# Designed miniproteins, single chains, continued (2), part 61

Each design is a single chain, and the fold is of that chain. pLDDT is the mean over its residues in the fold that is shown.

## One batch from the design tools (miniprotein)

Design m6241
Fold by ESMFold2-Fast:
Structure m6241 (fold): chain A 63 residues (1-63)
Amino acid sequence: AEELAKAGKYKEAAIEYVKEATEAYANKDYKTAIEYLEKALSLVDESDPLYLGAKEGLEYLKK
């Protein structure tokens, strides 16, 4: 994910961060899941469906 962001492949990096967040959530590592979702959110435009999904996931985890 970090390597993709450094190469300017922000959308691919965001997708990888969402995958890592999902895996962390499945392992009940909610803090790591939140951090990866926040990183994904920073890499995509607000109009992107991935942004909306990551934002909703982040709000759910912070409840």
Scores: mean pLDDT 75

Design m6242
Fold by ESMFold2-Fast:
Structure m6242 (fold): chain A 66 residues (1-66)
Amino acid sequence: MLLTPKELAERVRKLVEESGGRLTQKEIADRAGVSQSYVSNLLAGYVDEQARLETRLRVERALQEL
């Protein structure tokens, strides 16, 4: 299932929060094969629905494996 950037950001925030600091934005970025800056921008709401679909799918797949 393809998540919107907003839903993806919410999923990342929840996972980091529930991990109690064991899982960081950098770890998620590394697993997804994207830059830590991309994840930071995603959480800040700077990534919109016009962002590259492939990059969003990489982050979504990484979250499904966590």
Scores: mean pLDDT 74

Design m6243
Fold by ESMFold2-Fast:
Structure m6243 (fold): chain A 66 residues (1-66)
Amino acid sequence: MPELSPEQQQALQQLQQSVNKAKDAKDKGDQKAFDQAKQETVQSLQRYSQVSGQPSDIDEALKSLD
């Protein structure tokens, strides 16, 4: 099973939180909150990609929000 460093775990947690916020905002129809959460997801995705080196699965998750 993949083991993540503390830095990778932190970046992944931030990414997951941003994705969850975006989905929640989309479900509630709050476009402004959705756009903000989506932008946070992009930043968190970049950080996670940089520390993990495995961006493909996260990129697919981000695209599913769109």
Scores: mean pLDDT 71

Design m6244
Fold by ESMFold2-Fast:
Structure m6244 (fold): chain A 84 residues (1-84)
Amino acid sequence: ASEEEIDREVRIALGDIYATLAKMSPDPEEALEFAKKAAELYVASGTPEAIAHARDALNDVAKILEEKGYTEAAEEVRKIADEL
């Protein structure tokens, strides 16, 4: 494994951590910021596979936020996922 491969894997792992933080956040604005950070990390990984993973992860975040009643935050997260 190269340092470039390690960097990619670390960015994806950090993206997954931020996606999890978004789902767990008690504040819809904080949840949205965590989701945005996750999206940035996934996009920075630079692979089609990472982008596909990002779309799935962000759609999962949006679903959880909507279930929590954070409708506006969920809509914004879905928009981010759709624009990837």
Scores: mean pLDDT 84

Design m6245
Fold by ESMFold2-Fast:
Structure m6245 (fold): chain A 59 residues (1-59)
Amino acid sequence: MDFVIEELAPLVGREVAEEVVRLLEEGRYDEAFELLSKAVGEKRARSMVEGAALMLELS
């Protein structure tokens, strides 16, 4: 799971990246999307949530 945080941290900051991963692990995708949307915008946030969710499912 740490590699997902390291992938997101350069884009949104480590604190936000950790919170997003926690929300995704809990299945709280809407809250993760809202957090990312505030930091990077809706289009980028959508792609990031989809990518992170896929990585978490494959792990």
Scores: mean pLDDT 73

Design m6246
Fold by ESMFold2-Fast:
Structure m6246 (fold): chain A 55 residues (1-55)
Amino acid sequence: MEEELERARKVLLEADATFEPETVEQVYQDIIDAFELLGNEEAVEEIRELYEKLK
């Protein structure tokens, strides 16, 4: 669980460094959707907080 969250955070940070904002938003949404499907509410909140800091 923590390993999956850390990988997701790295993917989002690399996307922010590499891609246009619209693509970063799509990556963010895909990560959120994946964690919601897993029922991992803690990971959803952590990823939302990270994305808000990148805006």
Scores: mean pLDDT 80

Design m6247
Fold by ESMFold2-Fast:
Structure m6247 (fold): chain A 99 residues (1-99)
Amino acid sequence: MIEEAIELLEEARRLVAEAAERSKDLFLQAELSLVIMGLTVARKLAEQGKLEEAIELLESTLERLRELAAESKDPEVRELLEEAAELVEEAREKLEEAL
């Protein structure tokens, strides 16, 4: 359901923000800020009923999030990003069910 997808995106955003705060890599912090922006825009699109646009944005955001997780040298940062990616995938699936 859309409300459950929004809650999952808010939790994913929290985990990405925590990963950014723990990271000492300025490049990773900047890239994670873009991921947070993507998640925020996708949430607003979902709230407006623009589900197809929200799903498309989440697919690209998820791909980048998984890339950043794989490249992360800090195990704690990697774990946070992997958990966030799972939440984003679940949110995307719930939005697809609402179509």
Scores: mean pLDDT 88

Design m6248
Fold by ESMFold2-Fast:
Structure m6248 (fold): chain A 89 residues (1-89)
Amino acid sequence: SLTPEQRARYRALFQAVDKDGDGTIGVKELAEFLRSLGYNFTTEELLKLLELFDKDGDGTLDWAELEALVERLLADREALLKEAGIVRE
């Protein structure tokens, strides 16, 4: 799980990329968020990650879904990418 300090930083970043203030982010805003954390994903890879955590199929992530995505990335990036169907070979 995220430390309180990590959660506060990522929550602030989430709010910064959520320009509409609706509490959800789409693929373009997810790209900005992950790039700020040092990840360079393609649009296709971002869509696969979004799909994995977007249980409602609305094409957006709320904070709880994004927090889960970040926790999985920090715990085991390679396992998360494989689960999302992202193949690098």
Scores: mean pLDDT 79

Design m6249
Fold by ESMFold2-Fast:
Structure m6249 (fold): chain A 70 residues (1-70)
Amino acid sequence: SKDEEILKEAKEYFEELAKEALENNWSEEEVKKWYELQIEIARENGASEELIEKIKKIAEEILKKYLEEK
């Protein structure tokens, strides 16, 4: 489905972002601000609350992994 494709793309996007953040020594605060901005953009572009909730879960899991590697 379209939602499944969006969730897969979101996961890949946030994983690439986390890798870039680690390589460039971004702070946890910088990574969190970027993730929050992406969630806000998705909401503003008409993503359903259910889809936003799923995207947030993916972002939170990736952010947690990023924090554990620091």
Scores: mean pLDDT 76

Design m6250
Fold by ESMFold2-Fast:
Structure m6250 (fold): chain A 69 residues (1-69)
Amino acid sequence: RLEELVEEYRAILEALERGEDPEAVRARLDALAARTTPEEQAEIFKRVAEERAKELGITEEEVLKMALA
C-alpha cells in the first residue's frame, strides 16, 4: 500500500517537473490525499522529498515546504 502511494506521488511530481498544469497536478495530489491518512501522507512526503532534495542539492525540509506551499 505505502509503496504504491509513494510511486503515485512520485509520478505526480514528475508530471509537475514536465510542465504539467499546476492545477491538474494539484487535483491529482488532492485525490491521493483523499485516499490516505495524514500519517501516510507525512511518510510519503518524507521519502520522496529525501530523493528530490538529493537531486536538487537542498534539504528535505525545503522540498517539503515548497511542495506544501
Scores: mean pLDDT 69

Design m6251
Fold by ESMFold2-Fast:
Structure m6251 (fold): chain A 62 residues (1-62)
Amino acid sequence: SIDEVKKRIYELIEELKKSGDESYIDAAKKLEKLVEENEDNLDFLQGVLDAAEVLLRDLKAR
């Protein structure tokens, strides 16, 4: 479960990094750091996943 959530987060982070927008690239790097610092906290990682999904949805709507 944790490994699957982390995999999903990293997939979304890669899409944010490919945006070419420095603000989304910076946000992606911050999310990546939060995953690395909270590897064993499933509830926290789910929150990071939700944040990444919101950011990617916003990016695609532009």
Scores: mean pLDDT 84

Design m6252
Fold by ESMFold2-Fast:
Structure m6252 (fold): chain A 80 residues (1-80)
Amino acid sequence: TSRESAADTLRSAAELIKQGKTKEAVEGMRQAARLAESQGDLETARRTLEVAKEVEKLSKQGKNDEAAKLAQKAADELAK
């Protein structure tokens, strides 16, 4: 499902953020949100985009560990 695909992307994003690849992680999340939107899953698209914005904000503040935890938590929530 688009929710499972977004969850997988968010898990991958958490690992990328831990590696300092936050720009790649955020771009992946934005692409997953666009895919969910194209499939009519507006709730998953909105949630994924919201997480991407918060991750970008936290990363700009040097809070990469917190950003990675946020992405992981969102992945766990969408995987249900």
Scores: mean pLDDT 85

Design m6253
Fold by ESMFold2-Fast:
Structure m6253 (fold): chain A 76 residues (1-76)
Amino acid sequence: LERRIEELAEEGDRLAALAVEAAEAGNNEEALAHLEEARRLAEEGARVAEEAGDEETAEGFRAVARELERKKKEIE
């Protein structure tokens, strides 16, 4: 479980970094795609943590998903 949560968090962070890089390069389409994929991973992480009874980690992933959605809105 913890290994899966760690993997989801690491992949999400990687995609968020790629989104920032794409946005700085003026590639908003790629930035939006990376942010959406990262948001989906954060939602999966929240679900996995909830099923494990780890509400603190689940809330952390939900906060990340909300922040990613906000960033998508700013680029759109």
Scores: mean pLDDT 81

Design m6254
Fold by ESMFold2-Fast:
Structure m6254 (fold): chain A 76 residues (1-76)
Amino acid sequence: SLDAPASPAEVERLLADADTLIEHAKSLGNEELAKQAEELKRRIEADVAAGTLTEVDYALYQIQLAVLKKELERLE
């Protein structure tokens, strides 16, 4: 269901994707995008710690990460 908790594998993937984006942005000297990705990671970590990260939240965070990744690719 939409309110079902995200699986541990989904959480692990989401955090790994966030870390990859942060590292890539930093390697390119894009401090603003790195900061945005770090803020997004903090939100994901807070939801995980609270036990509130649902399948819907997982999907929305994936979309947000994809948008930031696309923006980084556009600026290269």
Scores: mean pLDDT 85

Design m6255
Fold by ESMFold2-Fast:
Structure m6255 (fold): chain A 64 residues (1-64)
Amino acid sequence: GLVGHLARAGRDYTAKSPEELSVKKGDLLLVEEEVDENYVRARNLATGEVGLVPKSVLEATGPA
């Protein structure tokens, strides 16, 4: 699983709802929860904001 791992945004993503997190390519995120097959809840370490991010946007870098 990705929980407790650092992930990098592989591309820009704009939140489609208040529960989602907008990210820019290269942003480093801490994965806090795997919500389902398609989404994680993550913290953007640059902004401190937390929200849902599609797994397809992220590349795993390793443990936090």
Scores: mean pLDDT 79

Design m6256
Fold by ESMFold2-Fast:
Formats: C-alpha cells, sequence, structure tokens
Structure m6256 (fold): chain A 63 residues (1-63)
C-alpha cells in the first residue's frame, strides 16, 4: 500500500486532484487500475484514500 500512496501523492503533486485519474496512479505505482480501485474501495472511498495519502506524506517527512 505505501507504494500506491507514494504514487498517488506524486501524481496529485504533478497534475492536481481534478486532473488525476486512477490510471495515472496505477501507472506510477506499477499496478493495474483494478488494484487501485479495490484499494480505494477498501479504504471507504476517494476521500479516505486522499487522507491516507496526506498521512503517508507527513509520516515520510518525519522519518
Amino acid sequence: MEKLLEAAYEVLKEKGSNNTTLRDIAEKAGVSVGTVRKTIKKLGGRSEFLNKVREYYIKKLNE
């Protein structure tokens, strides 16, 4: 999951939230779009996933 969170952060940073697609995140992470979609659904949806991406980035900055 960390690789997916890192990939999502990088894509959001480059393209912004409105221009970021699940395909972009999948390509950056080296996984299928289906894997990204399943992960987002398991986390409770897009908003929960974005919160996890922010948490991951903050954690990485403090390591």
Scores: mean pLDDT 75

Design m6257
Fold by ESMFold2-Fast:
Structure m6257 (fold): chain A 96 residues (1-96)
Amino acid sequence: DREKLKEKLLELVDRGVETGETLTPDSKVESVEEAWVRAMNFLVKRLGKEEVYHAIENDEWLAVADELLARNDGSEETATLAGLLVRIDNLLKENK
């Protein structure tokens, strides 16, 4: 369900902003959900919460990935986040 996935992504953005942390300290093993929270928090830190919300609502993840790559200082972290954005876009398109 694409709409439920969008709602979940928005929730993960809010959770990342509220905690101010990339991971929950009580996690024994990094889960897929915690990886998404980390990605969302880093996106908010770099782009701003409203820009991330806009990308989720309007399915503009590829454009956001391209922008991050254009701003890339050569950091492995920025490349990893861009890859995660492409993965999110594919997941939204594949979600039945």
Scores: mean pLDDT 63

Design m6258
Fold by ESMFold2-Fast:
Structure m6258 (fold): chain A 56 residues (1-56)
Amino acid sequence: MLARAVKDFTATHGGEISVKKGEIVEVLARTPDGRWVVRTKSGEVGLVPGEYLELI
């Protein structure tokens, strides 16, 4: 399942990754706390808050 970043997100904690507005990522899992486990085109895996992402 793919998602697009609706705004820039900068990682601030361990396990998070940064994404840029308009970036397409693969959604691997969604957690109950509102964070999504995603994989970037470069192969990086980490957490991004779901509020920064839109499913496509």
Scores: mean pLDDT 84

Design m6259
Fold by ESMFold2-Fast:
Structure m6259 (fold): chain A 64 residues (1-64)
Amino acid sequence: SAEERERAARSLTETLLRLGVPEEVARRIGELIAQGRYDEAIELAASVSEEAALLARLAKHELE
């Protein structure tokens, strides 16, 4: 649901910020997850770290 995507996006954004991902990038990854644009979120996350990409993939798995 949209509510589940929004909640996952918020949690993911917070986690990425704690891992040192730049705020603009972390926020954009969260926006893509909230919109159901999971593959784009994973690609963007992979551009900053493998850990960020893994977290984005986990979010996709939980929401699909």
Scores: mean pLDDT 87

Design m6260
Fold by ESMFold2-Fast:
Structure m6260 (fold): chain A 79 residues (1-79)
Amino acid sequence: MAALRERYTAELTAALAAGDVPRLGALLLEMVEAGFSPAEIAELLARALAARNAPFGGPVEVEVRSVEEVRAVAEELLA
């Protein structure tokens, strides 16, 4: 699981840095299907956003209540 989390964090960071919105949506959907909890997905996304925005400072807060919420966001990003 640790290696899988590191992979998704790196890929999320790369997608955000590139502005690759469809890739970001696909990664969120892959994480849901891999069995990540909403809290884990929120944590990894927050870490990726913080890494992307590190030069601009401040922590990033991300809250996700359910897997269905993550799926809805991923579908919107893929559209």
Scores: mean pLDDT 67

Design m6261
Fold by ESMFold2-Fast:
Structure m6261 (fold): chain A 86 residues (1-86)
Amino acid sequence: MEEFAEKIRKEIEEVKEVTRRAGELARDPSRQLEAATMAMEAAARASKLAREAYDKGLTEVAEEAQKVAFEASKVAAEAMRAAQAA
């Protein structure tokens, strides 16, 4: 269980980094649609990790992954809104 939890936590950290990069990419008006897509994919990946953690009884890890999914969804929505407004 501990090894599986560590593996999922590592993947959650990777998704956090992708979400940060998407946020940085959204600062460029020509890259906002690309940033939105990247963040949406990050949100989907984090949601999958949350389900996998929950299925293994790792509630704390699942909650962490859900928080990351929520943050990635926010970045995606903001980047998409900016792209559509331009």
Scores: mean pLDDT 83

Design m6262
Fold by ESMFold2-Fast:
Structure m6262 (fold): chain A 61 residues (1-61)
Amino acid sequence: KYDEILQKVKEAKNADEAAKILREAGLPAITKYTTPDGVDKPATKEHYIKLVENHKLLDEM
């Protein structure tokens, strides 16, 4: 399940492709994150990878 999604997200060229993969898989695609300094930054491919990894961990519990 999530292994296939995770592989596709890792192979994505940018955050937009990663977000599309998550939406097609029925997972939430975040648009931004807040740094510890309180600054909003656009979501990166790494954030989408972490999101899929967290969902996989929860599904395997």
Scores: mean pLDDT 72

Design m6263
Fold by ESMFold2-Fast:
Structure m6263 (fold): chain A 73 residues (1-73)
Amino acid sequence: DLVDRVLEWIRAAPDSEVVTLANAARKVRAGQPLTPREQATLDRLAKELGVSRDEVAQAVVEAMDRIEAENAA
């Protein structure tokens, strides 16, 4: 599952990278343009996971939704 692989990556990532992904996920969900840093982080993650940037962007949104739901419980 791509979302589980993204969650595993987040658990190993520095806090600064997690914040960058959270901001990127929020902007993807809102249809807003990403900053160069957010774009670079998604591109790097897509390469590491062997998927397209669009696939990783959607998986990151889903992963952040799961984290948000867990924190709300």
Scores: mean pLDDT 80

Design m6264
Fold by ESMFold2-Fast:
Structure m6264 (fold): chain A 95 residues (1-95)
Amino acid sequence: SMEEEARRLIAQGNAAFNAGDYDSAIAYYQQAISIGSGELRAIALTNLGEAYFRQGKYEEAMEYYLEALRIDPSNRRAGSNLTGVLAVMNMEKAE
């Protein structure tokens, strides 16, 4: 099923992310987003945001966390990560 394929892509993205290969992680998460829906798509968007955050792309990370929360307002990781990226962005502007 498309949901099983989306879960497989998220798992592949997570493996790349854990290896520090954020470019590969992003590619896998983007594929998962294109075929996933609902909660699964929100998970992939949250993970995509985390990969962008690790690359220092804070504005892009913020946008993906916001999109994840639009789809699933109860996604605790997206909410927590949004708070984190906003704090880092505030520090970057102060320097």
Scores: mean pLDDT 87

Design m6265
Fold by ESMFold2-Fast:
Structure m6265 (fold): chain A 68 residues (1-68)
Amino acid sequence: SAAEKAAKLAQLKERQAQALETQLELSIKNRDFEMARWLLDRLYELGHISKEEYEEKLEELKKMEKEK
């Protein structure tokens, strides 16, 4: 049914967001800011985060990179 298909697509989208967020956290922990930036860009491009949230997190990454 269309409802079952929609539910499965929603779950896949949620799993994709969670996987990207987990990889972003690991990249930040490892101070891999190039990978962290790429993952953040991917989260935004795929519609998992808002423009405001993307800009906020981007500024946080810039601050963390500068603090070494």
Scores: mean pLDDT 82

Design m6266
Fold by ESMFold2-Fast:
Structure m6266 (fold): chain A 88 residues (1-88)
Amino acid sequence: KEAQEYLNKGLEYFKQGNLDEAIEYFKKAIALEPDNVEITSSAYTNLGEVYAKQGNLDEAIEAYRKALEVQPDYSEAVQNLAAVYEKL
């Protein structure tokens, strides 16, 4: 439940443009419940989006790959990873 709260807080900061705070809270969500597939895949996918927005494409790719390692069929991570590769 606490990991979901950190995930939601990260999403709130990301929506506000507070990218550093968003990264911090997504990492906290992953650290709290690393075996929670739904939290971990979502948090890594959102980390990838934040890194991509900062222009940190290598970090974005790594985050999306980690989301797909946890949940290979997570369509949002697949689509976002493809979009980053198209930008390269």
Scores: mean pLDDT 83

Design m6267
Fold by ESMFold2-Fast:
Structure m6267 (fold): chain A 75 residues (1-75)
Amino acid sequence: SVGETMAEILVQRAKQKDVDGLERMAKTAENMGVKEAAKLLRQAAEYVKAGDIEKAVELARKAGEVLGEAFEKRL
């Protein structure tokens, strides 16, 4: 599903410590009106900066699920 694909991409970014990638996706989510996903992605980026990769992965996965639900509602 779209949600599963988005979650996998965002989880991979968190695992690779790609703070810029997470922050860019947060801005994209905000511009799309998916404020919940934007908040989760910004929190994930902060946990990556703090070195808590496990928490960052958890939040990135939740953000992907929220984005997937938003995309499904547009179809």
Scores: mean pLDDT 84

Design m6268
Fold by ESMFold2-Fast:
Structure m6268 (fold): chain A 100 residues (1-100)
Amino acid sequence: SERRKRAELRGNVIGAVTALAQALEGPLSGLKAGIEAEKMTPDERYEKILELRQKAEEKGLITPVLENLYENGLVAVAELSDGPPTPEQQAALARRKARE
């Protein structure tokens, strides 16, 4: 159902923010970032995911699990947005479809 799909997508966005912030600053910071992200607009969530991903990559913290959570977050932002997906979101969508 559309309602259930939207809930899953929102969970993926919040999950990506939480996991990336946790990798950077620990579990309490991850939890706080997730709660904060629930109050954000879709555009603010997208920018937050990109910001946290860049910081995590600069510190060498990106694992395959974290990359998967990031990709799921990008896909979810794209599907919750009325705009065309960015090249990064298109790549994430293609990878997700290939894994299904």
Scores: mean pLDDT 79

Design m6269
Fold by ESMFold2-Fast:
Formats: structure tokens, C-alpha cells, sequence
Structure m6269 (fold): chain A 60 residues (1-60)
């Protein structure tokens, strides 16, 4: 939804401190926390992967 996209954009921007469009392993407190969001297993969290995890948790 549009509201969910807005929230996700804000949340992703907070995690993506260097603003390169992906969240790196170093941005997470631990490798295990990163792995939970790295759905693709590529060693990086894209906006789509972040959305896939966060959207259900938002209940929207």
C-alpha cells in the first residue's frame, strides 16, 4: 500500500546511513540480524527484501 511504502522508505533510509540504496552487513548489530533481512542471501539488503520482511510486521 501507499502508506506502507511511505513508512518503508523512511525506515529503509534510517538503516541505509550511507544512502547507496542497500543496507550492508555492517549496518546491522550482528550477522544473524542481517541474515534475517537478507532474503536473497546475497550479503546485502535491498529495499524490496526489506519491504518483504517489514510489511507483514507493520500489519498494513
Amino acid sequence: SALSDEVLASAFAREDRDGDGVIERAEFPSDEAFARHDVDGDGRVTRAEFAAVVQPLLGR
Scores: mean pLDDT 66

Design m6270
Fold by ESMFold2-Fast:
Structure m6270 (fold): chain A 55 residues (1-55)
Amino acid sequence: SSAETMRLVALAEMRRAGLSEADIEAVLAAIDESPEAGARLAGQKIAEHERRRAE
C-alpha cells in the first residue's frame, strides 16, 4: 500500500544520504506512529547531515 511505499522510499533515501542506523531506526519508528511526521523527520535528518558535512 501507499504507506509501505513511502516507508521504502524514505529508507532508500536515508541509506543513500549515509544516515546512521540509530537515525534510521528513529525515523522508521516515527513513520509507524505517523507517516507524515516520519517523512518530515527523515528530511530533517538528511538536511542536518548534509549541512554538517558542508560546514
Scores: mean pLDDT 76

Design m6271
Fold by ESMFold2-Fast:
Structure m6271 (fold): chain A 57 residues (1-57)
Amino acid sequence: MVLTIEELEKKIEEMEKVLEEYADNPAVTGLAKKELELLKKALEEMKKNGKESVELP
């Protein structure tokens, strides 16, 4: 899956909203936290390397 910086930031925002809404549900928040961490790391690396898009599995 290829994501631009804009799409990646939007996905991060959506995942943060899920974490906020389902804070008391460990099944939802556990997986969402892992995905959010990976997305944030990818965004950080893109900004450091001046990349416009990243390919995620």
Scores: mean pLDDT 75

Design m6272
Fold by ESMFold2-Fast:
Structure m6272 (fold): chain A 60 residues (1-60)
Amino acid sequence: SEAALAEARRHFARGDYYGALSVIREAGLEDDPEARRLAAEAARALGDHETAQRIEATLA
């Protein structure tokens, strides 16, 4: 869990937004608030504003 989130952050830091989202999904971190926030930022960076808004609306 922690290792997967760190890997997703590394992808994001390199500008690999698709890689960051892939790691989050594969690791089952969709319910982790920190991972969800990262996923929303990655989606927005990719221009997927609908997905970003949906994720932000469900952050706990």
Scores: mean pLDDT 79

Design m6274
Fold by ESMFold2-Fast:
Structure m6274 (fold): chain A 70 residues (1-70)
Amino acid sequence: GEPSAEETERNSRIVKATRELVEALEKGDYETARKILEENKFSEEERKALLTAVANYLGIPVEEVEEKVK
């Protein structure tokens, strides 16, 4: 009933990427933020969830975050 080993590994990658993405965006380092998103090969849903979580943490609209990392 609990997550599979594959799902646990994927969640660990998402958590790590979220932390790195928050740090990059807090610094205004959009190049590093874009690289994090590209290297981790997130699905569209995972990418949107990740950017939404970071945007909420930073107190900015997710649309602004998406524009800055493109």
Scores: mean pLDDT 74

Design m6275
Fold by ESMFold2-Fast:
Structure m6275 (fold): chain A 67 residues (1-67)
Amino acid sequence: MMEEESKKAEEEGRKQVEKNKEIVEYISETARYMGKGIKYLVEDKEKAKEYFEKAQEYGKKTEELVK
């Protein structure tokens, strides 16, 4: 009886780990798309713009998760 607190702590721990993984993934994707945008800045300005827009999208997702 009353294993509910232990179960809640375990569930909250799993949710926090998952949230942290998503934050790290979105930060990594933001950095990756920024790098690609810079790489294509001279070769293909349209493709560079597209990568920068994707970086902004992942950046916004990161901001929403760290609120």
Scores: mean pLDDT 77

Design m6276
Fold by ESMFold2-Fast:
Structure m6276 (fold): chain A 90 residues (1-90)
Amino acid sequence: DEERERLELEAEALRYLLERNPDITPEDRERAAEAVRRGDFEKAREIIKEALIKAGWSEEEAEERAENLIDTARFAAEGQLRARRLLEEL
């Protein structure tokens, strides 16, 4: 199922991005990635936002950063799927 494959890639990309963010714990990283794997992007954003607020970010900065991280992960996953489809057509 392409949708499940996409969600797995999005979850992996998000985990990679969050792993490099010192303000997000491994526990919160895995919970956010699991939410994405289930297609619950709103919950993933909330988990990241709350983690950043606990680390001292403002609500506004945390919201923007959470959105940016989710969007970046989704963009990366789409690029990977597009590349796979192009290679299969060759």
Scores: mean pLDDT 85

Design m6277
Fold by ESMFold2-Fast:
Parts: sequence; C-alpha cells; structure tokens
Structure m6277 (fold): chain A 69 residues (1-69)
Amino acid sequence: SADEILAEIEKILREGGASDEEIDEILKLLREKKFDEATKKIVKLYLEGKITEEQARRIGELLKQYEAL
C-alpha cells in the first residue's frame, strides 16, 4: 500500500540520521506527488552523508513503486 511504502522510506531515512524536519518535508512532498522535489531532498541527504548509497538505492526503488500507484 501507499502508507506501507511511505513508512519504509521514513524508517530508512531515520536509520540513516535524517532529522525529523527533513523526514516530514520529504513525506509531505511524496504525499503531494512532488517527486522531483522529494528526490532532490533525498539526494541532498546522500551527499551530506546522512544516508548510505544502499539506503539511497532502496529509497529509489520504493519511490518507483509509490509513483506507480
């Protein structure tokens, strides 16, 4: 479901060290279907070292699943 995909993205972002504010902003953008803006914020977290390459790749897979809903 959409909620399960968003919950998994939230979990990965939190495990990676993203702040509650950063997580809330990304989840809001995803609920609003602003995928390009959400992806830009996730890439920024990766470049800042707040998520790993493996975490970023997994989030990318989940984003494709969510966008296809």
Scores: mean pLDDT 88

Design m6278
Fold by ESMFold2-Fast:
Structure m6278 (fold): chain A 70 residues (1-70)
Amino acid sequence: SEEERKARLRALSAERDRVMADPNLTEKEQLKRILELDEEMARVALPPSPEFEENLKKIREKYEEIIKKL
């Protein structure tokens, strides 16, 4: 339902804030977890389409390149 979708987005956003504030995570661990959460939020928020999946792929590739260099 729409209500369940909104609740899931709020939960993911709250987890993202916790990750950003977590002093026990390295920069690499933090970025990896943020990428995972951002992808989950995008998939929950938007209907699937070829353009959407291509955009997620480009974002993922950029984050993975940054993480690999850390």
Scores: mean pLDDT 80

